Designed miniproteins, single chains. Designs and how they scored, part 50

Each design is a single chain, and the fold is of that chain. pLDDT is the mean over its residues in the fold that is shown.

## One batch from the design tools (miniprotein)

Design m1843
Fold by ESMFold2-Fast:
Structure m1843 (fold): chain A 68 residues (1-68)
Amino acid sequence: MTPEQLARLLLEGDTDGDGVISREELRRVGERLGLTDTDALFEELDVDGDGVISYEEIGRFVEERFGP
């Protein structure tokens, strides 16, 4: 999965525009994209363990993994 695909997946999951993505929203978007293990992806991105993924967590994950 590319960082751009990951960011798009999570942004599309934020249907109410509150800047956070729930496990349910991620599962729904992942199903549309043919992903089967969105629960595992959620656990990896939920660094704070608070049960939601924020845009800050997404941006940090992408930049820390694929930054210079």
Scores: mean pLDDT 66

Design m1844
Fold by ESMFold2-Fast:
Structure m1844 (fold): chain A 60 residues (1-60)
Amino acid sequence: DYKEILEIVEERILETLEAKDPKAAERFKKASDEERIKIIEEKLGKDAAEKYRKLLELAK
């Protein structure tokens, strides 16, 4: 189930963001899908952001 995978991935991203930049983690929680992709790109890199974007499409 792609929605279940998305939830797991988002939890892992939040844990990573909280360890590196707690303010980015708070923004991520409140962000739209597009803003979440941007935060991931800035903090975790473009490859991570692209994979997250594809997962969002699959989780529809």
Scores: mean pLDDT 82

Design m1845
Fold by ESMFold2-Fast:
Structure m1845 (fold): chain A 74 residues (1-74)
Amino acid sequence: SKAEAEKKLKEAMERYLEAESELALKLMELSIAKLAGEPQEKLKELEEEIEELEKKVEELEKELAELKEELKKL
């Protein structure tokens, strides 16, 4: 039903916004760490975490695109 499709899209949008927010905060944390002169090892850890979050965001973007297309067909 349209209502079920709307609910799924809303839930996926909420997950996407959470992932985007987490990525934004981690990017800010990396910027602060660089300015503070944190060790290269810490910078690498943050960069790896950012890469994983970027992949998660990309996966959620694909899910959102699919759910939006499904809703348009209803």
Scores: mean pLDDT 87

Design m1846
Fold by ESMFold2-Fast:
Structure m1846 (fold): chain A 91 residues (1-91)
Amino acid sequence: LEAVLREAEEAARRAEEAAREAAEVLEPVDPARLREVQERLLAIIARTAAEAAAALAAGDELGAAEALLRGAREALRLAEEALEEGRRLAA
């Protein structure tokens, strides 16, 4: 449990950093794409929160931690893809 939560925290931290860099790069070159990425990130957050809450309500603490990890990894992947795209557009 603790190991899964720590991995989720690290993935979330990296996702936040990548998202901030992506916003900085995308804002001047493709603000519509930035908005699309932000909407997708919000959808990931909402789905992750719902899945984690449902697992916790069922008494499944490990399942909740795994849901948080999956969501954090999905957010990180999206943020890294957006950052790479933004860097290509800015070049």
Scores: mean pLDDT 85

Design m1848
Fold by ESMFold2-Fast:
Structure m1848 (fold): chain A 78 residues (1-78)
Amino acid sequence: AEVEKLQKELERAERQTRMNEIGVATLRDMLAGTRARSAKLSPEQAAERIKRMEDALKWSENSLKEWKKKAEELKAKL
């Protein structure tokens, strides 16, 4: 029962890690694309948009780190 519960929690943590890795990769691609197109935006709009995406990327990278840590801790308990 305990081992089965830990295995299910690990499977969930690994799924969340994979989803967050995809999310981070997508945000990095979007940020690169936004920077490439920034010359067509006003300076204020370019700066604001880039900053929002950088903040979102930092948040997503932190979330990814937390899920990876949780998965590693669960693996250590199994």
Scores: mean pLDDT 81

Design m1849
Fold by ESMFold2-Fast:
Structure m1849 (fold): chain A 56 residues (1-56)
Amino acid sequence: PVKPTPEVIQKAKEFREKAELKDPEKIAEVVKETLLELGVPEEEAEKHAEKVKEIM
């Protein structure tokens, strides 16, 4: 995808904000995959996944 819709971006943010799950590694991986599907560069997606792990 060249440019994700606001709804898809919002879903990714909501998922990250609800990241009080027992396995932060799984959440980080899902966030990375979601961002890649939305057209975010892999380097940027990995940074977001790492931040999710650090926050949790």
Scores: mean pLDDT 67

Design m1850
Fold by ESMFold2-Fast:
Structure m1850 (fold): chain A 66 residues (1-66)
Amino acid sequence: MEDLEKGRKLLAEGKYDEAISYFEKAIEKDPDNAEAYRELGVAYIKAGKEGQAIPYLKKADELERA
């Protein structure tokens, strides 16, 4: 899961737009990856785009529910 790991490192460095790009790549590669959707939502919130985060956070919650 190289894209997810790279996204997390960029997020920790405050490079939110770059982190978003890598989380989007992680989702494209594995659309059932709840963690990638959650991280994408968090990256949007940190980038000041809270409204865009909501659908991704909901999708993450859906995928994590048994």
Scores: mean pLDDT 82

Design m1851
Fold by ESMFold2-Fast:
Structure m1851 (fold): chain A 57 residues (1-57)
Amino acid sequence: MVVEVNSNEELMSLKGKKAKRIRTKDGRLIAENVDLSDPKVRALISSYGFPVLVELA
């Protein structure tokens, strides 16, 4: 299942879930096989900007 995340608040709602893959809206790969509770992962996503596409594991 792929979820479009439009803000840091929406990203925080996925805390405790694992992402198989995270992409920008234009298809650039941000991360694979990461824990969305990890603050470094959230900081990385925020640096790319929203929206992002999150494929949940």
Scores: mean pLDDT 82

Design m1852
Fold by ESMFold2-Fast:
Structure m1852 (fold): chain A 62 residues (1-62)
Amino acid sequence: LSEEQKEAIVEKLVEAGFSREKAEKIVEAYVESGGDDLKAMSATGASLEEMALAVKAVREVL
């Protein structure tokens, strides 16, 4: 992912109610998982509701 795409995902997650620190960890986990949205969300310890919002935000950017 480009740095612009990473920042766009972070901003979308912040708009969805995540803190910037949590959003950045989600993006890092996404890169480490090889682009697996659900695996990245579970790695960050997000709740089920937060995972649903995060997956939606990531897919809206990508």
Scores: mean pLDDT 70

Design m1853
Fold by ESMFold2-Fast:
Structure m1853 (fold): chain A 91 residues (1-91)
Amino acid sequence: AMAEKIYEAAREAARELVKADPNATREQILSAAIYGAAEVAGKLDELREIASKTKNAKEARQAMIDFAKKNYPEIYEAAERAVEEILEELK
């Protein structure tokens, strides 16, 4: 139940970004998917706080992705899978 909700939230966030910005990088799409999954998992504010500690936008995004991968692998893996599925569906 929760794992399915996390995956669907990641998938919806990835789909929304790709539709809004067809030129979004895979890293930007992955970031959106992680935030979508994190919102459902109750970890959104923590991930935003990690990103806020870094002044450079690219570095902040990478720090957030790395933090999620290390500390919330369930969120990270769901987000990666969702990004792959969304990009495949849009080809």
Scores: mean pLDDT 84

Design m1854
Fold by ESMFold2-Fast:
Structure m1854 (fold): chain A 119 residues (1-119)
Amino acid sequence: MVEVTESGGGTVPEGGSATLSAKISGDFSAVVGVSWFGEPPGGGGRFLASISGSGKKVGYAPEVEGRFTISLDKAKKTAYLHMSNLRREDTATYYGVAAVLEDGVLRFVVGEGTELTVV
């Protein structure tokens, strides 16, 4: 069974940088891709970035393109979100979401999240 555990949140200054990690446990060969979502304090989760399980295909939401970079360390089974030029509007709980293919059925596994506050 696949599980996702996020880390790397905390309090960071406006204009600063942070790296969030989503560690994937279990059968990584079943993982089709990993995405990052941010949920601001007012609610409403927003898509930020995605990477395929191969690491070869990436996607970004327009509002973070050029500021955030997604990467995947397959040996460590960890997807990273590298965040630069942070804004107060980036204050959110960040979730790693693994897309898992089991017996022809696509499922999504979500972690508990990691909180980032920009001050």
Scores: mean pLDDT 87

Design m1855
Fold by ESMFold2-Fast:
Structure m1855 (fold): chain A 85 residues (1-85)
Amino acid sequence: MEKFEKLLKKADSMIDFVMKSPEEFKKTNYETSLLMIYSEARKEGLTDEQIKEILEHMKNLVEKEKDEALKEFALKKIDEILKEI
């Protein structure tokens, strides 16, 4: 609902920010951004299904990352979070 849509838009903005950040900070920025979105989703009381949808959306955004190692790192982090749900 409203909180879910806000987090989807926030995920779009945060991943875009990470992709435009300096290469040396991207790994840390991906990890921080993914954990912040997950934490906020839990705090806002989103369902497991809604949280999974946000994480899958973030996976699709990360597929646009041109650095294969950074993309693999971010996808692995999302999968680790999905395992906790």
Scores: mean pLDDT 83

Design m1856
Fold by ESMFold2-Fast:
Structure m1856 (fold): chain A 100 residues (1-100)
Amino acid sequence: SKVEELIKKVKELLLEYMEKYPSLSLEEQVKLTKEWAEKVAELISKIDEELAKEFKKKVEELYKKAEEALKNKDEKKAREIINEMFLLAQEYVEKVIEKA
């Protein structure tokens, strides 16, 4: 099923994310999280294009806030936004699974 493929590929992307994340700078961690979330959105789009578009817009808004936090050297806020992007991705994956 498309849902089983989504779950499998999201897990693969998460493992790649977790492997790379600890060795990166905060700026690189923000970029990696955005790129990971965008890849999750592409997977969601294969099942529900509207939820994928909504999720992608919210990720773009969070990324803009993270870039502003980095510019202001607010490391705590940048890390909070990384966590928000991660939780948002989990929320949208769950929404797609529940509707399928």
Scores: mean pLDDT 88

Design m1857
Fold by ESMFold2-Fast:
Structure m1857 (fold): chain A 57 residues (1-57)
Amino acid sequence: HMEEERKKAEEAREKAKGLTPQEVQDLAFSADDPAVREGLLEAAKELYEKIQKELEK
């Protein structure tokens, strides 16, 4: 139950590692599973925050 949803969220984060925030959002919209979609949206948010932090440096 919880384990399966956690696994899907982790797999979604793994797919996000080489992508832009835009591409991660596209994957989230393509996801049929709410857990995967949530994981991808969180990954996109983290990437977006990293980009904004870089812009300050």
Scores: mean pLDDT 73

Design m1858
Fold by ESMFold2-Fast:
Structure m1858 (fold): chain A 68 residues (1-68)
Amino acid sequence: MVSLSLEEALVGAVVMEERGLELPPDPDDAVRQLRELAREGLERDPERTRRLAEEAVRRSETSPRPPR
């Protein structure tokens, strides 16, 4: 079973939104893509990627569950 942490999911989702990428319909492919995007972000700019994750968590703490 593949386990994706909340931090990995948030980082991957943020990077995906920045690049304008779409989440694949296959759950296994979606998890893989999110992990790869998080990894790529960490490889290019670890400090910025970490800040984005912290900001995403902070936004979730402030009136959580923002609608689409």
Scores: mean pLDDT 67

Design m1859
Fold by ESMFold2-Fast:
Structure m1859 (fold): chain A 70 residues (1-70)
Amino acid sequence: SMSEAQKLVEEAVALAREGERAYREGDGETAARLFRQASELLRKAAELDPENADSLLLAADMAEQRAREA
């Protein structure tokens, strides 16, 4: 069974993929929203998984940066 942290990471990855599709289709507003949601889930995963927190927070920062560029 997946941990709660792992489930949040998988949801964030799915949202980021949807954000990439929206960005490629010219929908920057939807892309920005989806990347921000992915960033929030990755920050939540970092709280639940302190051993991987640094990597998860870096991923969250990258998702937030993509939201700003969308």
Scores: mean pLDDT 89

Design m1860
Fold by ESMFold2-Fast:
Structure m1860 (fold): chain A 69 residues (1-69)
Amino acid sequence: SSVEAEREMVRLLRDEAGLPRETVERILKAAFDAKSVEEARKRVTQLALDAGLSPEMAERVAELAVKAL
């Protein structure tokens, strides 16, 4: 479900990746403010990479962001 995807996305970013609150909020905002699924994927992937996540973890986060929409 979209709610479960959002919860898992937040858990991954906060608990597993250890990102600060400001960075997590920025990534969430980028996902939900996106005009399309492709824009959400692109923005979330780039922000996750910029925050120091691996490409594999960034892709997982982007997939969860898309499922949360």
Scores: mean pLDDT 84

Design m1861
Fold by ESMFold2-Fast:
Structure m1861 (fold): chain A 67 residues (1-67)
Amino acid sequence: SLEEEEARLLAMLDGVRAKYRAGEITPEQALAAARLFEGIATSLNLEKVRQAARDLIAEVERDLAAA
C-alpha cells in the first residue's frame, strides 16, 4: 500500500539523516539521497516523505553555506 511505502521511505530517509548527522556520509551524498527521495515522493504524491526530504536538503544546504 502507499501507506506502507510511505513508512518504508520515511524510515530509509531517517537513516540517511542519521548517517549525515553522525558524519558517516558526505553532504554531497546526503543531498543526492534526499533529492532521490524527494523525486520518488513527488511521483507517488507522498507529502510526508517529500517534506522530510526537503527538510534534509535545507539542513545540508545550510551546513554547506556555513562552511
Scores: mean pLDDT 89

Design m1862
Fold by ESMFold2-Fast:
Structure m1862 (fold): chain A 60 residues (1-60)
Amino acid sequence: SEEEKLEKMRQVQKEIDKLEQEIEENKDNPEKVAKLTEELLKKMSELYLLSTGKELEIPS
């Protein structure tokens, strides 16, 4: 349903916000930043898919 989609989008947005905060807090740890950035990109792709119904392609 539309309400379920909006709730999922809201949840993913909260996860994105938390990941951005964690990246800023851990900027002195490059391994952790790299892992958090990978997770952030996955969440952003998920949010894009939920919004558009299309998968986001990252150019090689």
Scores: mean pLDDT 78

Design m1863
Fold by ESMFold2-Fast:
Structure m1863 (fold): chain A 97 residues (1-97)
Amino acid sequence: MEKLKKDIEFAKELGREFWRSVMRRDVELLADILKETGSLEAAKKKLEERGINFTLVLELAYEAYREDPEWFDEIVTPEQRELLLPAMEEAAARLRA
């Protein structure tokens, strides 16, 4: 009985860690694509060509920023931050409407 309860709590914690990992991967993906393309419009086009939803990536990256802004600023350059932060805020607002 106690082992089953611990296994259930472990599964719940894995769910939280999984979503944190997904959100953080989207920040790293945006940083890498911006470094390669130099603009949000070019980054959007390149991600969409790969079948990736740009608005969803921005929203998940914004959730990572809200959870740990210091970590976000370690991954993203100041120039990338100035481009990304307004776009991420707009994407989050659209998906919550």
Scores: mean pLDDT 77

Design m1864
Fold by ESMFold2-Fast:
Structure m1864 (fold): chain A 69 residues (1-69)
Amino acid sequence: SEKEKLKKEILKLIGEILDLIGDIIELERKLKEETDPEKIEEIKKEIEELEKEIEKLRKKIDELEEKIN
């Protein structure tokens, strides 16, 4: 079933988002302990990149959900 294939793809994307959220939590933990301004900037940039990736995955999920309905 095409609907079941789309549901599996959505679940896969949700899993990818959860992994990225985990990565952000780890980076935020490192950010709280970091005192080097250059490293602080690098960590903030990594967090921003991961947040943008999550936004792309959310949009892809929305597109797939529209195809199911």
Scores: mean pLDDT 88

Design m1865
Fold by ESMFold2-Fast:
Structure m1865 (fold): chain A 73 residues (1-73)
Amino acid sequence: MEKKLEETIEKAVEAAKRYKKLLGRELTKEEEEKLKEEVRKAAEKYGVEKVAEEIEKVVEAVKKAEEAKKAAE
């Protein structure tokens, strides 16, 4: 399922950008491309559904970190 893989990659990149922003920096284009490649390779090895589940956990963790950061501001 190409669509699910692309959606998973986009969620991973978005989570990484949000996480870097919490650290006061930007995700570089090189880091973004490397992350996209790593997610594609992981999906080929472990399956898209399993990788999507792991990325969902990362997104949830970043969201909680953003909420904690905002409460501290």
Scores: mean pLDDT 80

Design m1866
Fold by ESMFold2-Fast:
Structure m1866 (fold): chain A 71 residues (1-71)
Amino acid sequence: MKEAIELLKKALEHVRNGNYDEAIELLEQAKKVAPEEVKRMLDAAIEHIRNGDFEAAIELLEAAIKYLEKQ
């Protein structure tokens, strides 16, 4: 859980800073250690980043972090 949360927080910061390639790499790493429900959110966030829908990606990443922090 802590590893996934740390990776997601780093990815979120990279999205906010316009470092989209680094964000996607961190999200792919997070998917390897995240629960199945969170993996679906991360897949959606990655596609939003690729499509230029950065605000939607940020909202999904914030939701995924909050979900994991409650576990």
Scores: mean pLDDT 86

Design m1867
Fold by ESMFold2-Fast:
Structure m1867 (fold): chain A 62 residues (1-62)
Amino acid sequence: NARQKVIDLLVKAANAAGQGNMEEAEKLFSEALTLAVDAGLDDIAAAVRRMAKEFGLKIEEP
């Protein structure tokens, strides 16, 4: 279930960012974005991009 995997990655990414672990957060957001795009989850992909930007993180585009 790709949707559940993206949500799990987002929760982990947000927790990492909240703890100041920006390198881990950036990696997790990038993984979440790639999975969301590959699965065609456009609204979730948009949410990932928005959250990463709010945390000031630069994420890899697939």
Scores: mean pLDDT 82

Design m1868
Fold by ESMFold2-Fast:
Structure m1868 (fold): chain A 62 residues (1-62)
Amino acid sequence: SPEKGKELFEKHLAKYWTLEGGKGPAIAGWDPERVKEALRRSPLFADLTDEEIEALAEYLSQ
């Protein structure tokens, strides 16, 4: 759900990435497959489950 994706973004990604790109890439509005690929390729996010990656992709594609 979008709410779960927001929670996961704030907990795991907000330290490194911003929605607006101020300290990292602007990832708001990325297509879901691009988000999933970026998260799966990054060693910073290796502990995320497939379900958490799906929730993040859903949230960020809005």
Scores: mean pLDDT 69

Design m1869
Fold by ESMFold2-Fast:
Structure m1869 (fold): chain A 48 residues (1-48)
Amino acid sequence: AAILNPGLSRVLRLLLDGKITLEEVKEIHSENSIEVIEKALKLGAEAV
């Protein structure tokens, strides 16, 4: 199972609030971190 650290959980929250875009995340995070974020979004953003 993928584990989200506090930093990734915060990024997810910002995405849901529309304060940052997925494209911006892709520019500043590794492909591995992006995959974890995308999976968490697909699971309805229960990220704790």
Scores: mean pLDDT 63

Design m1870
Fold by ESMFold2-Fast:
Structure m1870 (fold): chain A 67 residues (1-67)
Amino acid sequence: KKIEELEEKIKKDPNDAAAMLELIKEYVLEKKFDKAKEVADKLKKLFPNDPRLETIDEFIEGMKKLL
């Protein structure tokens, strides 16, 4: 399962921003919006100046409203 693979990858490398971004996307696809927001919040604390994180928040909120 994609989420399990991503969780293992992040467990081995807690600073893997790419894996965390993919995990957010997979949680959104499974409609696990609360978990997606938790991962996004952790990413913002680790990488506060990453412009990709603003798009991720809009994506999560938009998908939650549509689904």
Scores: mean pLDDT 77

Design m1871
Fold by ESMFold2-Fast:
Structure m1871 (fold): chain A 79 residues (1-79)
Amino acid sequence: MLKVVLALIGALIGLLSGLFELLNPNTDLSAVKKVLSLVISAVLGGFIGAKLTRLSPTEKTILKYLVGTTILGLIFLLS
């Protein structure tokens, strides 16, 4: 449980960091680029958090589906 929580916290921090940069008044991005940047930040944060911890088979399966769904969402946005 704690390992998954740490991975989720990492993803949340990544998402908040990306959002904070996008809220910078000097940033001019289309809605698509803004959403894509936030999703990439969240995925990278989650990946780093997960890599720093060892996951049980059940937790690994859940994380795999979450990452897979995110990748499918990115492909859908690009299509």
Scores: mean pLDDT 61

Design m1872
Fold by ESMFold2-Fast:
Structure m1872 (fold): chain A 67 residues (1-67)
Amino acid sequence: LTPEEEKEAELALHEIQIAVAKLSGVYDERTVESAEKAAELARELGRNDLAEHYRQVAEEFKKKLAA
């Protein structure tokens, strides 16, 4: 795998974790970290709209953890 392909694979794994959290309704520190990591990886890959989306998802998950 190229470094770019590796980052795309890591992003996909975090996206799966986020989808599982939404489907199961279970939110924890790991799901917040996955959303934050997905945002960072999307930014590194030049997918700025996707990065902003996952930043918002991370904020939503943080709110669900707090309440």
Scores: mean pLDDT 82

Design m1873
Fold by ESMFold2-Fast:
Structure m1873 (fold): chain A 70 residues (1-70)
Amino acid sequence: LAEEARAATAAAIDAQLAGDEAALAAEQARLRELVKRARAEGKEAEVAAAIRAAAEARLEAALAYEEALA
């Protein structure tokens, strides 16, 4: 669950940056399903932490890329 949520979060961000609305919608649907499963299994905190870590890693990569272009 946590690793799947991390992968889906990274893929959703990549799709958004690429302007791929279909891929973004698919990964958002996958994340919603993973969150529902996490709630059922009592793993919400673990999945939330994985999503946050993936989003932060992608943001740091994007900021570093922008700084390199500046």
Scores: mean pLDDT 76

Design m1874
Fold by ESMFold2-Fast:
Structure m1874 (fold): chain A 70 residues (1-70)
Amino acid sequence: SKRLELRKKIEELMEKIVNGEATPEDIAELRDLLVKYYREEQGLTPEEAERHADRVLDALRKIAEKRKKK
């Protein structure tokens, strides 16, 4: 259940970012949850987890910018 709750929260925050609804606090929370996911579920080191989280956030920002046609 904890694993499913973590994944669900990550998905909800990702959706907020791509829809342009995310606050800076939502982005910070997603980064923390992604680091936790990569460390606990993927077995990555703290440095590897942070790099992967930052890459995901960069990709989501680019998707949001492409959707922001205004």
Scores: mean pLDDT 82

Design m1875
Fold by ESMFold2-Fast:
Structure m1875 (fold): chain A 55 residues (1-55)
Amino acid sequence: MSKEIRELAKKYGVSPSSINKLIDEMMKRGLSREEALELLKKLSKEEILEILNSL
């Protein structure tokens, strides 16, 4: 797991595995890992939590 994943997890108050799960889900939908990370950086903490709860 990369430093970027841990930093995003800390920022949003979720586990690193939750961030990795979001990235994996986005990649399944045709996004690259880099595109998924950039999209996650643009989302608010509330939006991240809503997506995690829908998975």
Scores: mean pLDDT 77

Design m1876
Fold by ESMFold2-Fast:
Structure m1876 (fold): chain A 93 residues (1-93)
Amino acid sequence: MELVEKAREYIEKAKEALENGDYQTAIDYLKKAIDYAMQAFEEGHREEALELLDEVIDLANEVIEKTKDNFDLQMDAAVVLIAAAVGRVAARR
């Protein structure tokens, strides 16, 4: 499914941005990944959506740990973490 592929593409882009220290770009890509993962869930790809959201949660936690000296970036990453966690709970129902 194209939506699952798009979510995975943005997760990979977020990983690359994170490795480069571009935390804002990583956060923006993780937000895109959540959007596509939730669309994939709505289209019936529940298991794939849950896996994608778990990856976003792990990456958002890594951004939070690496941005402790920047409150705005840390808060943006925390919002991504909450959104992915809420999406994961919704996908289980």
Scores: mean pLDDT 85

Design m1877
Fold by ESMFold2-Fast:
Structure m1877 (fold): chain A 67 residues (1-67)
Amino acid sequence: GEKEEEIRRRLLRLIAEELRLIGEEFDLELEIKKNGVTEELEKRREELERRREELRKERERLEEEEK
């Protein structure tokens, strides 16, 4: 029903965000390999790690709602 449909939409949005994050992490890793580790790149890494943690918590919340 509607509940299952809403959970599915939220999951698909989460998957899209996770895929975007993976792409950004890949691009960052390429920049680091090309230019070395800089303070700006280290700050970007920390920001991506924070986003990963937020997405992990959202996934755990959605998985708990599916049980």
Scores: mean pLDDT 81

Design m1878
Fold by ESMFold2-Fast:
Structure m1878 (fold): chain A 59 residues (1-59)
Amino acid sequence: SVEASERAKKAIEEMKKLQDELNKVMETETDPEERQAKIDELNKKIKKAKAEYFNALAS
């Protein structure tokens, strides 16, 4: 459906933004503990967005 296609596009867009944020954290965060915490949180969000994408495709 059109709605499922739009949800899939939104999930891809979110994943791209999260990957860009991950790259920025890796390049700019100087505190190792804060860097790792941010990376872990972003990876969780990426995983969720990926699941949303596949769920949208199955709809």
Scores: mean pLDDT 83

Design m1879
Fold by ESMFold2-Fast:
Structure m1879 (fold): chain A 77 residues (1-77)
Amino acid sequence: SQEEIKKAEELGKIVAVEAYLEREKTGKEVTLEVEVGDIKIKAVAYLDGTVKVKVELGDEVIELELSEEEIRELLSL
């Protein structure tokens, strides 16, 4: 459903923020993989400031690309 897709996307953003924070701590590219129920999330925080997230929900694949500014906005909330 549309609601399940939206929730999966929101979970992907949370994992993206975690990957970003670990990159800031380590100074290295960080990959995080998380499973929550039927949702599989892979987030990669790159040294250029970009975070890319792949969220798999059954046969659905959601790909997100978050800029450093977008991550900072999520952290300020």
Scores: mean pLDDT 83

Design m1880
Fold by ESMFold2-Fast:
Structure m1880 (fold): chain A 58 residues (1-58)
Amino acid sequence: TRDRKLAMLSVLFEKRVGGAELLDLMGDPSAPLSRVEALARRHGVTEEEVEAALARLG
């Protein structure tokens, strides 16, 4: 799916940031988007990176 949550997770994974918290979120399909957004914001993920990931996924 062209899911914004999946796009943010892929950016975090490619940047090799988030560590154990990222792995936890990737393993929990019920994790809310807000939790992923909080982790992305903490690690400086930009809207441009999310847009590029969404294009790649879709």
Scores: mean pLDDT 77

Design m1881
Fold by ESMFold2-Fast:
Structure m1881 (fold): chain A 62 residues (1-62)
Amino acid sequence: SAEIEALRAEIARLRAEIEALDDRYLASTDPAEQRRLAAEIQEKGAELARLRAELAAAEAAA
């Protein structure tokens, strides 16, 4: 379904963004940047968990 395809695409995009932020976090030597990146990773991780729950519900309804 278009809804399931859209959710999978959004999850893939968000996973790629988190991976890029993790790479920046590991490369960073600035404590202020590390704190900012960690907060952004945490926020996007929570969004990813929400989208995965939505995908599971959509797949169960299909």
Scores: mean pLDDT 89

